# Designed miniproteins, single chains, continued (3): the designs that were tried, part 5

Each design is a single chain, and the fold is of that chain. pLDDT is the mean over its residues in the fold that is shown.

## One batch from the design tools (miniprotein)

Design m8141
Fold by ESMFold2-Fast:
Structure m8141 (fold): chain A 75 residues (1-75)
Amino acid sequence: RSELLQQLYSDDLEVVARAAAELLLEDPNDVRPVVLLTTLHGVRLTQADAEAVAAAPSLEEAAALLRELMRRRAT
């Protein structure tokens, strides 16, 4: 969704993590959040990282996991 993609450009990393997590939960094969995390925020997620986020039981847990991954996968 265009509004979620716009949130990926935010300076608030919690907003970024939540928007990216929501996109991955809706479509686990969506490459857009993964590409934007790399290009805008220097975060290089692996395929396994993206699958783990998409498999989370709730948006809140998915966002928390992605926020942790953003810290661990920072370039």
Scores: mean pLDDT 81

Design m8142
Fold by ESMFold2-Fast:
Structure m8142 (fold): chain A 59 residues (1-59)
Amino acid sequence: MSLEDRVRRLLVAAGFFPTAEEIRALAAHLAGRDDATLRAVVAEMRRQGLSVAEWLARQ
């Protein structure tokens, strides 16, 4: 399974409706990170009420 597939599945499971561009951008930003880090980022986005694009813009 690719990093993009993992990112997509985590975002969908958390109730997001990500675009392919958002999935690629987030996967590139989190390259080399483990699943715990991916889950923590998705949880932070939900807590802040941010989209993937909005969260990335704040990094």
Scores: mean pLDDT 81

Design m8143
Fold by ESMFold2-Fast:
Structure m8143 (fold): chain A 100 residues (1-100)
Amino acid sequence: SMSEERIALVEEFEEKLIGLIDEEIEKNKDDPEKVEFLKSLKESIKDEAEKIIKEHKNASVKEVLDIISEKVNILIDKLEEKFPELAEKFKELKEEFLKK
């Protein structure tokens, strides 16, 4: 299985991304289409985090960070047009995690 340290890293990043999405949901609470999209994004992030833990159990910390970076870049691209502020926060969070 993936080490506790690597699992904790994936879960911490997931929790921080979900927190940013929850803040964006609250800001857009009067827009049901945006809320539905953001809730779907939360579920997608949870599913992807679970897949990283299950499918990359032998990956090093560096490899896990590279996978997270790649997945987050895809999310940023999807958010850029309709949620540019959230996309920027995702970029900042990614940089924070990768600078360690």
Scores: mean pLDDT 82

Design m8144
Fold by ESMFold2-Fast:
Structure m8144 (fold): chain A 114 residues (1-114)
Amino acid sequence: MAEEKTEELLKRVEEEAKKILGDGEEEKKLFKEAMERLRKLMKEKKVTTAEGLVEAAEELLEEISKEAVEEIKAFKNPDIKEITKLIGEVLRRIGIAIDIVLSAKKVLEEEEKK
């Protein structure tokens, strides 16, 4: 069924991404958040194919990147430590989203070899 295929694709991308994910606690938290967002996108778009998984992962990266740009634009704290902290957080979130996209593309490649 469609829901079973969506869950299968989500498990496959999560397993692939875990192979390249860092072992830090912050990276693990951000990864869980990104995976929950991907799950919501895939359900909203009724994604049942590996190609659709790649599209959903790319849309997630676009959303996270847009949010990152808006956070930087909205930042009014003149403290250089807080600015550096925000930049580090933004780069970690974008990096995780990129890892998810690359992992989704790997899932698509494996389906095409069947």
Scores: mean pLDDT 81

Design m8145
Fold by ESMFold2-Fast:
Structure m8145 (fold): chain A 93 residues (1-93)
Amino acid sequence: SAEEAKEKLLKVVEEQLQYIAELMKKETDEEKLAKAKELLGEIQEIVKKVVENENVTKEEIEEAWKRIAELVHEIHKLLAPDEPPMKIELPEM
């Protein structure tokens, strides 16, 4: 259901935000931190849009997840370029 898909998205986003927070704690480059903060802001805006829309569809949640995954990947690439990419899997909808 859309409600179940929304719950799955929120759980995965919470895990991703914890991961990002750990990466940001290790980073000392102010320019990289500023860019990561901008990308994090985009993730937060996407989450807010999904949470506030009571009529959100599974397809819209899937597209939101895809965009969040892309933003998380960009933050990972920015803050941990020498580490293997985190396996970001779309939750089963």
Scores: mean pLDDT 77

Design m8146
Fold by ESMFold2-Fast:
Structure m8146 (fold): chain A 79 residues (1-79)
Amino acid sequence: MSPEEAQEIAAKTREGAEGVEELAEKEPDEEIKELLREIARKARELAEALAAGDWERALALAEEIAKLQKELEKKIEEK
């Protein structure tokens, strides 16, 4: 991945994080709301890591986001 590609992905990731934050604010289920907020925070951190070229941090954050998304899916399926 080139530095320019990383900047583009970082910008899109930040935009996605903002969208998830807006969804979290409108979410009536408290458990889902908290998971959405955590995903948004980690996605914002991922965008910053990508923009900085910190690949180790970016990979760790991507793994954390994947775990949170799986937890979110489980909570939605249990409702």
Scores: mean pLDDT 80

Design m8147
Fold by ESMFold2-Fast:
Structure m8147 (fold): chain A 65 residues (1-65)
Amino acid sequence: SSELRKVEQIVEIIEEMLEQVKPEPSVQQEVKDLVRQGVKYAREGRFDEARKLFDQAVQKLSDSV
């Protein structure tokens, strides 16, 4: 579905940001936890909730630069 494609793209972007930013271990873990929970919500069909968590992960990485 288009929603699953969006989830895949967002996860890939977050992974690329983690490689570029290389944040402190605590921030890295927070981002990974948000992504994991977001993927779980996406698998449950809760795409709006998943997107919100992915947006939080991206914001944490941006704040770490």
Scores: mean pLDDT 83

Design m8148
Fold by ESMFold2-Fast:
Structure m8148 (fold): chain A 62 residues (1-62)
Amino acid sequence: ALVAEARRELARAVEALKAGRLGEAVEHISRAGALLRAAGVSHAEILAEAKEASDLLADAAA
């Protein structure tokens, strides 16, 4: 499922951030966004996923 692929990409982004690989993290976040849009996810659901990504980024930075 595209949503499951997007969640895997977000997990990879968090892993890349913890490793200090900012460029890879940005690429994974971009892919996750594209997958969510392709899945026909609503604007509200995309915003919710973006919020979760932001929270994961904050956790990785701590």
Scores: mean pLDDT 74

Design m8149
Fold by ESMFold2-Fast:
Structure m8149 (fold): chain A 79 residues (1-79)
Amino acid sequence: AREALLEAARREAENVVARLEEYVELALSGDAAKTAATMVMAVAAEHAAAVLEEAGDLETAERAREAARRLLEAARKGM
């Protein structure tokens, strides 16, 4: 059961890192709905990082946390 949650967290972390530039563009698009969506993505990525950190995947957790931080910063500028 927990293995499925860890795999989902890894997929979320890898997705946000791989697509960070696209999400930053959405955050800065001037569209309030897109900016709100990227804030939700940043929160999800931060949660995934916490799950991975508890599981001992510190490297992936750190990358996801940094991506979440950059995305949240972009979303705040887009508001």
Scores: mean pLDDT 83

Design m8150
Fold by ESMFold2-Fast:
Structure m8150 (fold): chain A 86 residues (1-86)
Amino acid sequence: SSKFLTLEKQVETAIINKQPVSKDLFNELKQEALKDVDEKAKEFQLDQTTVEKFRTLILNAETPQDLLDQLGVLDIHVAVHKVFPK
């Protein structure tokens, strides 16, 4: 979603500029990331095991960098699945 992308960019920019990421911003990105996983699961027909794995990784992310790293892995997984869907 556009909200997810905006929040992700705000967190990335803060990290690059060595600015603190507020607890509220981190938690909002985490909630929007969970929605993004659900949307990708429906659009790309991801299996339940993959969906549950990424939901767990997002929920357990303790730092903004850890969250961004897991989102990057999910994006790669989706990109590969889009090219090789069967």
Scores: mean pLDDT 83

Design m8151
Fold by ESMFold2-Fast:
Structure m8151 (fold): chain A 90 residues (1-90)
Amino acid sequence: SIEDLILRAAGGLLLEATRKNEYLLGWEIAELYLQTLQQVEQLKAAGASKDQILQVIQQTSDEAISKIEDEELKAFAERERDKLLARAKA
């Protein structure tokens, strides 16, 4: 499900941030994705389009990436965003 994809992205980013000793950043990013998960569930209940849901996921991913200063973690987050959007769109 799209919810499982969001959780996977959140978990992957939290784990990668933890490997970089960026614990607070990792939790901040995970919280952002969890808030988005709740928003996606609400949008689905309200009958929102798939495009609207994808737009929210894109906005969250871009916001998460904007918080990252470490180049390797940023590149990882960009790859995870691209995978999440591709899988959610399919």
Scores: mean pLDDT 85

Design m8152
Fold by ESMFold2-Fast:
Structure m8152 (fold): chain A 64 residues (1-64)
Amino acid sequence: SELLKRARETAELIRELMRKLKELNVPFDKIAEVARELHRLAKEGKTLDELREFMEKYIEEVKK
């Protein structure tokens, strides 16, 4: 149950990031790369809050 919830929440965060990056006209190759990095960080035991922080920092840098 907890593992399935964790996987679902991680997938939802990654979908949100991919959508936002697409809206910012980031190339698909770069979107796929950062999505894979988020999956790797989640597999390494990063919390959802840490994944959100990584996502927000990446979006902020792309907006510059």
Scores: mean pLDDT 80

Design m8153
Fold by ESMFold2-Fast:
Structure m8153 (fold): chain A 105 residues (1-105)
Amino acid sequence: SLEELRAFLRKLGVPEEVIDEIVRAFEAMKPALDAGDLDGVLQAIKDTVTLEISEEEAERIARLLGIPYLFYLQGKRLAKQAGIPENKPLAYLLVAIALSLLRHR
C-alpha cells in the first residue's frame, strides 16, 4: 500500500517532502503500472513531479532503495526521451522504480 511505502521510505531516512512526491507520483502512475503501460507511467510522472532535488540526492535515494545504478541510468534516459525537464532528477528515480516494478510482476 502507499502507506506501507511511506513508512518504508521514512525508515530509510528519505526526507518527508521527497516521500510525499514519490507517493503522489505512485498514486498517479498506478493505473498505467497495473496495465503495463510504460507511456502512461512516463506521462503520470511528467504531470506529477514538481520537486527539484539534485541528481546526487536522487542517486543517493536510488542506492538506499537498492536500485541498481544501471536501472537509474535507464530511468534517466527514458525520462529525457519523454520530455521530462532536466531540473527534475526525482523523475529519473521514479522511472527506474517503475521499470523495476514492471519487470518483477
Scores: mean pLDDT 83

Design m8154
Fold by ESMFold2-Fast:
Structure m8154 (fold): chain A 59 residues (1-59)
Amino acid sequence: SLRQQGDQHFQQALDAARQGDIQTAAQHAQLSVQNYLEAGDDESAEQVSRQVGDAVLQS
């Protein structure tokens, strides 16, 4: 499902951000947000942007 694809990309974005791989984190975050928005899940899309952004800034 689109939600499961969003979850997969979200996890990959967080893992990349925690490792300092900002380019990979941004790419997976964009894919995750797109999948959640396509699924009608605006709340999850917002959480991706917030949590990945925070992880990037804290690295």
Scores: mean pLDDT 85

Design m8155
Fold by ESMFold2-Fast:
Structure m8155 (fold): chain A 98 residues (1-98)
Amino acid sequence: MSVEEALDRAAAAVEKMYEEAEKLKDIPGSVDTAKLLRTIAEQLRKARDSENPVIDLAAVEIGLAVISVTSRRLGDEKTAELADKALAEVQRAIDEIE
Protein backbone atom coordinates (compact mmCIF):
# COMPACT_ATOMS: atom_id res chain seq x y z
CA MET A 1 0.00 0.00 0.00
CA SER A 2 1.37 3.42 -0.89
CA VAL A 3 1.45 6.36 1.56
CA GLU A 4 -0.82 8.34 -0.79
CA GLU A 5 -3.42 5.52 -0.95
CA ALA A 6 -3.43 5.17 2.86
CA LEU A 7 -3.81 8.95 3.34
CA ASP A 8 -6.68 9.03 0.79
CA ARG A 9 -8.51 6.28 2.71
CA ALA A 10 -7.93 8.08 6.02
CA ALA A 11 -9.27 11.34 4.52
CA ALA A 12 -12.38 9.53 3.18
CA ALA A 13 -13.08 8.05 6.64
CA VAL A 14 -12.71 11.52 8.25
CA GLU A 15 -15.24 12.95 5.74
CA LYS A 16 -17.75 10.23 6.73
CA MET A 17 -17.12 11.06 10.40
CA TYR A 18 -18.01 14.71 9.66
CA GLU A 19 -21.37 13.53 8.25
CA GLU A 20 -22.04 11.44 11.38
CA ALA A 21 -20.96 14.29 13.72
CA GLU A 22 -23.62 16.56 12.17
CA LYS A 23 -26.28 13.97 13.13
CA LEU A 24 -25.06 14.11 16.76
CA LYS A 25 -25.12 17.92 17.15
CA ASP A 26 -27.58 17.74 20.08
CA ILE A 27 -25.59 15.10 22.01
CA PRO A 28 -23.06 16.23 24.68
CA GLY A 29 -19.52 15.91 23.32
CA SER A 30 -20.45 16.30 19.63
CA VAL A 31 -18.86 19.80 19.54
CA ASP A 32 -15.57 18.32 20.78
CA THR A 33 -15.76 15.61 18.10
CA ALA A 34 -16.28 18.24 15.36
CA LYS A 35 -13.30 20.25 16.69
CA LEU A 36 -11.08 17.15 16.69
CA LEU A 37 -12.20 16.28 13.14
CA ARG A 38 -11.21 19.77 11.91
CA THR A 39 -7.79 19.38 13.56
CA ILE A 40 -7.34 15.90 12.06
CA ALA A 41 -8.30 17.12 8.56
CA GLU A 42 -5.75 19.97 8.85
CA GLN A 43 -3.02 17.59 10.05
CA LEU A 44 -3.72 15.12 7.20
CA ARG A 45 -3.47 18.01 4.71
CA LYS A 46 -0.14 19.12 6.25
CA ALA A 47 1.19 15.54 6.10
CA ARG A 48 0.56 15.40 2.33
CA ASP A 49 2.66 18.56 1.79
CA SER A 50 5.38 17.64 4.32
CA GLU A 51 8.81 16.12 3.64
CA ASN A 52 8.63 14.70 7.21
CA PRO A 53 4.95 13.75 7.72
CA VAL A 54 5.53 11.38 10.69
CA ILE A 55 4.83 14.01 13.38
CA ASP A 56 1.61 15.19 11.70
CA LEU A 57 0.50 11.57 11.22
CA ALA A 58 1.26 10.73 14.89
CA ALA A 59 -0.99 13.64 15.95
CA VAL A 60 -3.74 12.34 13.61
CA GLU A 61 -3.36 8.87 15.20
CA ILE A 62 -3.91 10.30 18.69
CA GLY A 63 -6.91 12.38 17.57
CA LEU A 64 -8.57 9.41 15.85
CA ALA A 65 -8.07 7.23 18.94
CA VAL A 66 -9.78 9.91 21.08
CA ILE A 67 -12.71 10.13 18.61
CA SER A 68 -13.08 6.32 18.62
CA VAL A 69 -13.32 6.21 22.45
CA THR A 70 -15.63 9.23 22.80
CA SER A 71 -17.95 8.08 19.97
CA ARG A 72 -18.40 4.69 21.67
CA ARG A 73 -19.19 6.46 24.97
CA LEU A 74 -21.88 8.49 23.16
CA GLY A 75 -23.33 5.29 21.63
CA ASP A 76 -22.17 6.20 18.11
CA GLU A 77 -20.57 2.91 17.07
CA LYS A 78 -20.63 3.93 13.37
CA THR A 79 -18.33 6.94 13.96
CA ALA A 80 -16.13 4.80 16.24
CA GLU A 81 -15.75 2.17 13.47
CA LEU A 82 -14.91 4.90 10.92
CA ALA A 83 -12.30 6.32 13.31
CA ASP A 84 -10.79 2.83 13.78
CA LYS A 85 -10.58 2.36 9.98
CA ALA A 86 -8.94 5.78 9.54
CA LEU A 87 -6.51 4.95 12.36
CA ALA A 88 -5.50 1.70 10.61
CA GLU A 89 -4.86 3.61 7.34
CA VAL A 90 -2.74 6.23 9.17
CA GLN A 91 -0.71 3.37 10.72
CA ARG A 92 -0.14 1.93 7.22
CA ALA A 93 1.03 5.35 5.98
CA ILE A 94 3.54 5.62 8.87
CA ASP A 95 4.84 2.09 8.15
CA GLU A 96 5.30 2.91 4.43
CA ILE A 97 7.38 6.04 5.22
CA GLU A 98 10.01 3.80 6.86
Scores: mean pLDDT 71

Design m8156
Fold by ESMFold2-Fast:
Structure m8156 (fold): chain A 83 residues (1-83)
Amino acid sequence: SARFQEAVEKTNQEFTELADRYIAGLLAVDPAAQPLVDEIRELTKQSPMAGALRAFRAYSAARNAKTAADEAARAQAQLEAEA
C-alpha cells in the first residue's frame, strides 16, 4: 500500500530528526562526544529508531553527569565560603 510506505518513510524521517536533536544536545553538553556522535549517525542511517534511542540515552547520560558535577561544584564553593 502506498499509504503504508508513506507512513514508514515519515516515521523514519521523524526518528532521524529526533536523533539529530539529541545529538545537538549531547554536543552542547559534551563537546568531546564527537566519536560517539559519529557512531550514532552511522546507526541512524541503518535504523533511524535505534539511532534516536541511542542519541537519547547518550544525551540523558551526559546531561545527568553535568548536573551532578554542577551540584558538586556548588556544594564545594559553599563549604569554601563558610571557611
Scores: mean pLDDT 88

Design m8157
Fold by ESMFold2-Fast:
Structure m8157 (fold): chain A 69 residues (1-69)
Amino acid sequence: SAARRAAIAQQLRQQIDALEQQMATMGVEPAAIEARRARMADLTDAERNRIMMDEIVEIAKKRFKEARS
């Protein structure tokens, strides 16, 4: 349904926003975050999904390392 797709899109946007905030907190340059956002806008859905999955994996690795500290 349209409502379900809208809810999924909103959740994905919130996850992207959270990842961008996390990158800023880790000292990633604002220009690099903006360049990433621009790249995402020019990508296919498959490419965006791949980047999102890679970012989720990296976040999970960092969280696992932090939990072991």
Scores: mean pLDDT 68

Design m8158
Fold by ESMFold2-Fast:
Structure m8158 (fold): chain A 75 residues (1-75)
Amino acid sequence: KQESEEKVEKAVKKALEKLNLMQYYEPIVEALKKANIDEEKAKKLSLEEFKELLKDLNLPEEQKEKLYEAIKEEL
């Protein structure tokens, strides 16, 4: 569970590093934790579900799509 959550956090960090969006790391990780997204749920998460989880973040849709793909590559 902690290891599963750390796996998701690591994937998010790597994705954000690739996109130069590290300033969004904490709010994104917080949103995922609040939604109880572990590694299993993250792997099954659709783009639409991901956008809904990040709805309150001031990220353009294009950046959310790129981030989604980058996170999926790291998982």
Scores: mean pLDDT 80

Design m8159
Fold by ESMFold2-Fast:
Structure m8159 (fold): chain A 70 residues (1-70)
Amino acid sequence: SLHEEMLEVIEDAVEKLLEAYKDKPEIVKKIEENYKKLKKMIEEGVPVEEIREEGAKAVEEIYEMAEKLE
């Protein structure tokens, strides 16, 4: 199913982001919060395109947070 495929894409992205930022606890927390949100959207049957859009925003937030860390 498209939702099953989307979950796999999200989980792969989360795993890679957690590895990249494993020494930055504030970023790890943001990644985990966004993963929980996106997983809930999948469980509630939100359209895949809407989940994809929210996922893109989540990645943007993570990168913005990384840029602000000195």
Scores: mean pLDDT 83

Design m8160
Fold by ESMFold2-Fast:
Structure m8160 (fold): chain A 85 residues (1-85)
Amino acid sequence: MEREKLLEEWEKEVAEERERVDELLARGASEEEKERIKRETAERMVRVAEEFDLSIEDLERLLKMVAPFKEVSERVEELIERKKK
């Protein structure tokens, strides 16, 4: 049951990172910094998601966050399609 605990911890980390990004945006970071942070966070989240058997709902939430980054969003879309089978 270690996988269940890791999945719960991962979901918490994803939520915390979303809040962290929002806080950085609210602090008045430059547009370049905002884009860099969002991209790095998106790439990391997708890599972790690929290792865990996430629900379609969680993957759809991730897709919304990574939508501006085509390569990353396409990866999430592929995961969702595979999960729907």
Scores: mean pLDDT 68

Design m8161
Fold by ESMFold2-Fast:
Structure m8161 (fold): chain A 74 residues (1-74)
Amino acid sequence: SEKLEEARKKLLDIVAEMLKNKDFSPEKIRELLKKAGFSEEAIDLVLKEFEKNPVFTRKDIEELAQKIVELEEK
């Protein structure tokens, strides 16, 4: 869906910016997600997943985007 693709694109852009700046702190991740327009609920979800798995693959990004869309469509 369009919402899923948009969430995925935003997450990929954030991961690219984290890699460019070499800053993977929870504080920086929260800042970038908030600036991209993610809800507080979505930000908490992403931070929790990142804390469990510090490496974001494309599959992880797709799964996170799906979880975010599900949260916002409740």
Scores: mean pLDDT 75

Design m8162
Fold by ESMFold2-Fast:
Structure m8162 (fold): chain A 96 residues (1-96)
Amino acid sequence: MSPEELLEKMKKLLEELKKEEDQDKIRKIIAEMEALLAELKKQKAPYDVLKEAIEILREAYMIALRKAETREDILWAIGQVLRAIGELLDLELEEK
């Protein structure tokens, strides 16, 4: 898949995630989004594409946090949001 196709698939998964209430399904959707971001990184996608992909994944973690019902799910989602913010900062600092 091209970087643009991977990004479009991530956007579609984000819309699916907004409608999902089952925690197991939410985790599976996010895992698929994480795999798409990993593929974008492997393909050395442009800065703008990587930045948008990480921002989409951060939004996905925020949705998971809002829908979290257990302490474990809340703590996982918070950790993932902070990690995604860190990745965005690293990406900005590496862009010269």
Scores: mean pLDDT 84

Design m8163
Fold by ESMFold2-Fast:
Structure m8163 (fold): chain A 71 residues (1-71)
Amino acid sequence: MPPVEVTVIVKAPDEESAQRAKAAIEAAGGEITRSELVGDTLRIDAVFPSPEALVAALERLRAEGLEAEVV
């Protein structure tokens, strides 16, 4: 299946939350190509091997108590 390239916006009030968000994306099979934390907003550009991997990443972020959306 073709890879899915997306931007995920996560509310991360501190560096620990930002690290957990990145870990959740990587654990779901996402390859992070860029990440930037500005204030409490973490922007992550990532490539997922499938739409299912992206859904798994979003579910994992929500389970961690992190607000996330895809742009």
Scores: mean pLDDT 82

Design m8164
Fold by ESMFold2-Fast:
Structure m8164 (fold): chain A 85 residues (1-85)
Amino acid sequence: MSSEEAQELLEKFRKKVNELFPELASASDEVLLGGFLEVSAYLTRKEGKVDPSKSLEEVVEEILKALEEDEEVRKLFVETAKKLS
């Protein structure tokens, strides 16, 4: 994956996070990455398997969907962001 693709995905993630959590609009890239990794780990544990064939774009889409649909995922993300801020 190119650094440009990674930056585009981070910007897409930030935009959605700002829509769902306006209080995190000023959060650093490091805080957003921390929340992303915690949600990714939670979803991986819930599925009971690791899929190494998933692209970063697919992982971002799955996390964004979970943030929209799952209250526990939203709570985990916000709590992680607050700890890292």
Scores: mean pLDDT 76

Design m8165
Fold by ESMFold2-Fast:
Parts: C-alpha cells; structure tokens; sequence
Structure m8165 (fold): chain A 85 residues (1-85)
C-alpha cells in the first residue's frame, strides 16, 4: 500500500487528486482494521518518502508539483483522521 500510494501521489495531476488519495488511504486502512496510531505512522512514512523523492528531483517544476501534491495528501489524510477521532 505505501509504495502504491507514493506512486499515486507522484502521478496526481492536481492537488485535489492528491487530497483525495490522502483521504482514501486513511479510510481504507481504518476499514481494514488498522488503529489510528498505525495509520498516522504510515501517513508520516509516506510524507517522509515523498520529501526525500522531492529533494532528489533535479527538475524544479517536477519538484514543485510533487511538494504541492505532498501538502494536499497530508491535508486529506489529516481531515479523514479528524473525522475518525
């Protein structure tokens, strides 16, 4: 799931798509029986890996798009987590 989610965030055409990926990721893991703490850890792992990918990206435009998608993914995940608390 983590690698598939990272790839989806990288391929997201808009920040709105990345936001939906974040919401869906949290909702699907919760439905599968993961605890909120486990889901938070997985979200943080994805955010860290996306940041590392962005730091290695030499193309400024691609790096910017990835960072925008990362922020939107984080916001979507956070909103879904709030609803489950």
Amino acid sequence: MIEETIEAVKKAETGEEAYEIGKKFVEELYEKGYSLEEIKEKVEEILKKLEEIAKKEKDAEKRHKLLVNRINFEEGAEEALKKLE
Scores: mean pLDDT 87

Design m8166
Fold by ESMFold2-Fast:
Structure m8166 (fold): chain A 74 residues (1-74)
Amino acid sequence: SVAQQQLQRLDEAIKTLDKALALLKQGNVEEARKLLAEATGDDSLKSWSPEEVRKAAEEQRKRLTILRQQLQQS
């Protein structure tokens, strides 16, 4: 089903964000930036501050989690 495919894609995206946030927590800022830039296709992320990258990743994770919950209700 379309909902099942969307859930799978959301789970994969959330997993990528969790990995990036773990890298940031470990102090591996460059690998976190690279991972997020590759995942989003936005190379400008490589020039962002560690705090900007962390905040963006946390906000995106929150948005995707809400979307996942909404899809499970339908």
Scores: mean pLDDT 80

Design m8167
Fold by ESMFold2-Fast:
Structure m8167 (fold): chain A 58 residues (1-58)
Amino acid sequence: MVEEIANEIVEAFGRPLTEAEVEWIVAEIGKPNPLGKYSSMSEEELEELRRALLKHVA
């Protein structure tokens, strides 16, 4: 699950993720969670995650 989501984000960013970025994604998904159990991420959810990740790492 997290690896699949990380791969989608890598494709969206066009670069590999750092360990810190992966850990942040794991923590975010591991919450009881807006991104759901076994849900395909919508474009809106992916974009929100990308923006949150960018804010986290930048």
Scores: mean pLDDT 59

Design m8168
Fold by ESMFold2-Fast:
Structure m8168 (fold): chain A 74 residues (1-74)
Amino acid sequence: KPKIEVSPYPKAKVGEMVIITNVSDEPADIYINGNLISKNLKPGQSILFPVTEAGTYTITAKSDGEDSVELEVV
């Protein structure tokens, strides 16, 4: 099952770079608010995502299942 960690969490500030790390043992596709951001992110790899607008961001990892976290941007 995919699993991700997000930092900062559970809140970020507008203008921050959010780090999304695949902490599972399998590759995962990363979606933010339903949009594919990174395909086949390998175990232990991270991507950086700039949060440019305030609001709730749903970050979803997909492989043989799903893991989702909600990040509040203020």
Scores: mean pLDDT 85

Design m8169
Fold by ESMFold2-Fast:
Structure m8169 (fold): chain A 99 residues (1-99)
Amino acid sequence: SPKEELIKSLEEAKEYAKEVLPEEKYKEFEKVIEEFIEKVKKLSDEEAEEVKKKLEEIFGKLMKEYLKANPEIRSDPEAGRKAQLEAFFESLKKVLEEL
């Protein structure tokens, strides 16, 4: 289901963040993502699909902006992964404000 797929992707993002972020940054990310998951659990599958689409749209826009500001990200896999995680975190915060 769209809701289960979204929750799974959020849990996977949380696990990845735990491995790559410093403890203090991970705690901030964990708080936001756990709040997001709890709100998603209260949604219908249709509402979860709309949330997923919005999250993907905002993430895509932020990644495009990060690549324009930091072209070196394209040739540095570590910097690229960090930028993706930061863009995802900002996307979560923006969507969470509307939940």
Scores: mean pLDDT 82

Design m8170
Fold by ESMFold2-Fast:
Structure m8170 (fold): chain A 83 residues (1-83)
Amino acid sequence: SLLSSLFSDIQLTKEQEEKLTPVVQELLDKVQPKAEQQLKQKKIGEGTREVLAEPFEEMAKKAEELGLKELAELLLKASELAK
């Protein structure tokens, strides 16, 4: 839901969104609880894009590792825009 809201502005296709969702789930499962807690405390929203810069960069690395080069490039650009 939150990802769908954020990526609606980027106009991801349904296929790209479906590929991105598992990557994000996998990353969340691997991320330290402290990092997830910090994101919750920041109350992610339009005014808090900066807090998403590092998570997007980590997701980009994970997507690249999984061979999803196009998604990795998209996530890197999203990270740069969030900064």
Scores: mean pLDDT 58

Design m8171
Fold by ESMFold2-Fast:
Structure m8171 (fold): chain A 62 residues (1-62)
Amino acid sequence: SLAEIWEAIRNAKTKEELIAQLEKYKALLEEMKAKLTDPHGQAQLQKSIEGIRKLIEELKKE
């Protein structure tokens, strides 16, 4: 669930664990977007997906 992913992110002790949980969160948001028929809702989820993608890339550069 989303709550379980957020708890795992909060409790991540390594950068690798954090990246793994963020990838799961991104995948869940992509699944939610695919199931939506509302274009506005899809656009909002896409912004969230893009934000998580950028965060993962920044973490990988550090």
Scores: mean pLDDT 80

Design m8172
Fold by ESMFold2-Fast:
Structure m8172 (fold): chain A 97 residues (1-97)
Amino acid sequence: MELREKALEYAEKLIKQRKPTSKEEALDIAVEAVYLAARELFDTENPLAGLSRDELVEIIMEILKKFGYEASKEEVEKRLDEFSARLASQDVTIEVE
């Protein structure tokens, strides 16, 4: 529950700041907001790894609905997978010393 509340706060801030013009941009913001909320609450290097996929998808869908966007569960899961893969790729490409 606390993760959902924090994610909604981050999403509202990011949407006001970035002013998304498309569902794709709003979906990116929703995923980032959940990541930032999890980072703040769990203080781990990989904050998404300890969370259930179903819980993450539910929170992202609630954020989108609050801001007037409708996305399928499949669209949310795909974007979450792409975000996670990009984050992992970035860590690899930055080089581990």
Scores: mean pLDDT 73

Design m8173
Fold by ESMFold2-Fast:
Structure m8173 (fold): chain A 68 residues (1-68)
Amino acid sequence: KIYSTEEVLAAIDTLLASMRAAGASAEAVRVWADWLKEELRRSLEEGKISEETYEKAVAYLDAAVAEH
């Protein structure tokens, strides 16, 4: 399956909101974000997302982590 930028960003928002609702610490969110960046890189290598989607998702995730 090929994922769009909208789909990837929506998934990040949903997971981040779920973690925050569960009371995840700032450290837990950062660790999760680092793991997700590696998964996104793997998805890019597998052709499941575009380079543009990868770059936008990483930037979005970095901004979200900085606000936590």
Scores: mean pLDDT 80

Design m8174
Fold by ESMFold2-Fast:
Structure m8174 (fold): chain A 90 residues (1-90)
Amino acid sequence: AMEEAIARIQEVRDKALKRLEDAINAGKSREEIFRIVQEAQEEIQKIVDDYLAAHPDASEEEVNALKQAATDAALRVKIEADLLYNQKEN
């Protein structure tokens, strides 16, 4: 169901946030931090693409809800990466 796809997007977000915290604490480079963000965004997009491919008759409401959840999750990961990186530089 759509709720399961949204829950999986949120799980990817939470795992990426933990990976970012661990990478910053381990002194990883900006390139490695960027890779974590990129990998999370790609995994989130795959969840959206896989759901829409399996449900070609999905309503506009379902499509919009799924895309919004994906956008919010991806943005949260990017914001956290920017904040954690800037805190380390200051």
Scores: mean pLDDT 84

Design m8175
Fold by ESMFold2-Fast:
Structure m8175 (fold): chain A 62 residues (1-62)
Amino acid sequence: MRVDVAALRERLRALGWEPLPTDEVLQALIDLFDADGDGTLDPEELARLLRFLLTGDASVLP
């Protein structure tokens, strides 16, 4: 499973995340956690990004 900006926005909305970040901010977060530079997140990268957003836990930062 790979997650782009649109899929990430839908995931955050499904988790009750409001207000949602802008697409520019979501793309920057994807770029931060995307170690391969393909513009999408794999399941492990997505899990780390979601943990960072929900908890603010800096230990998940790349």
Scores: mean pLDDT 73

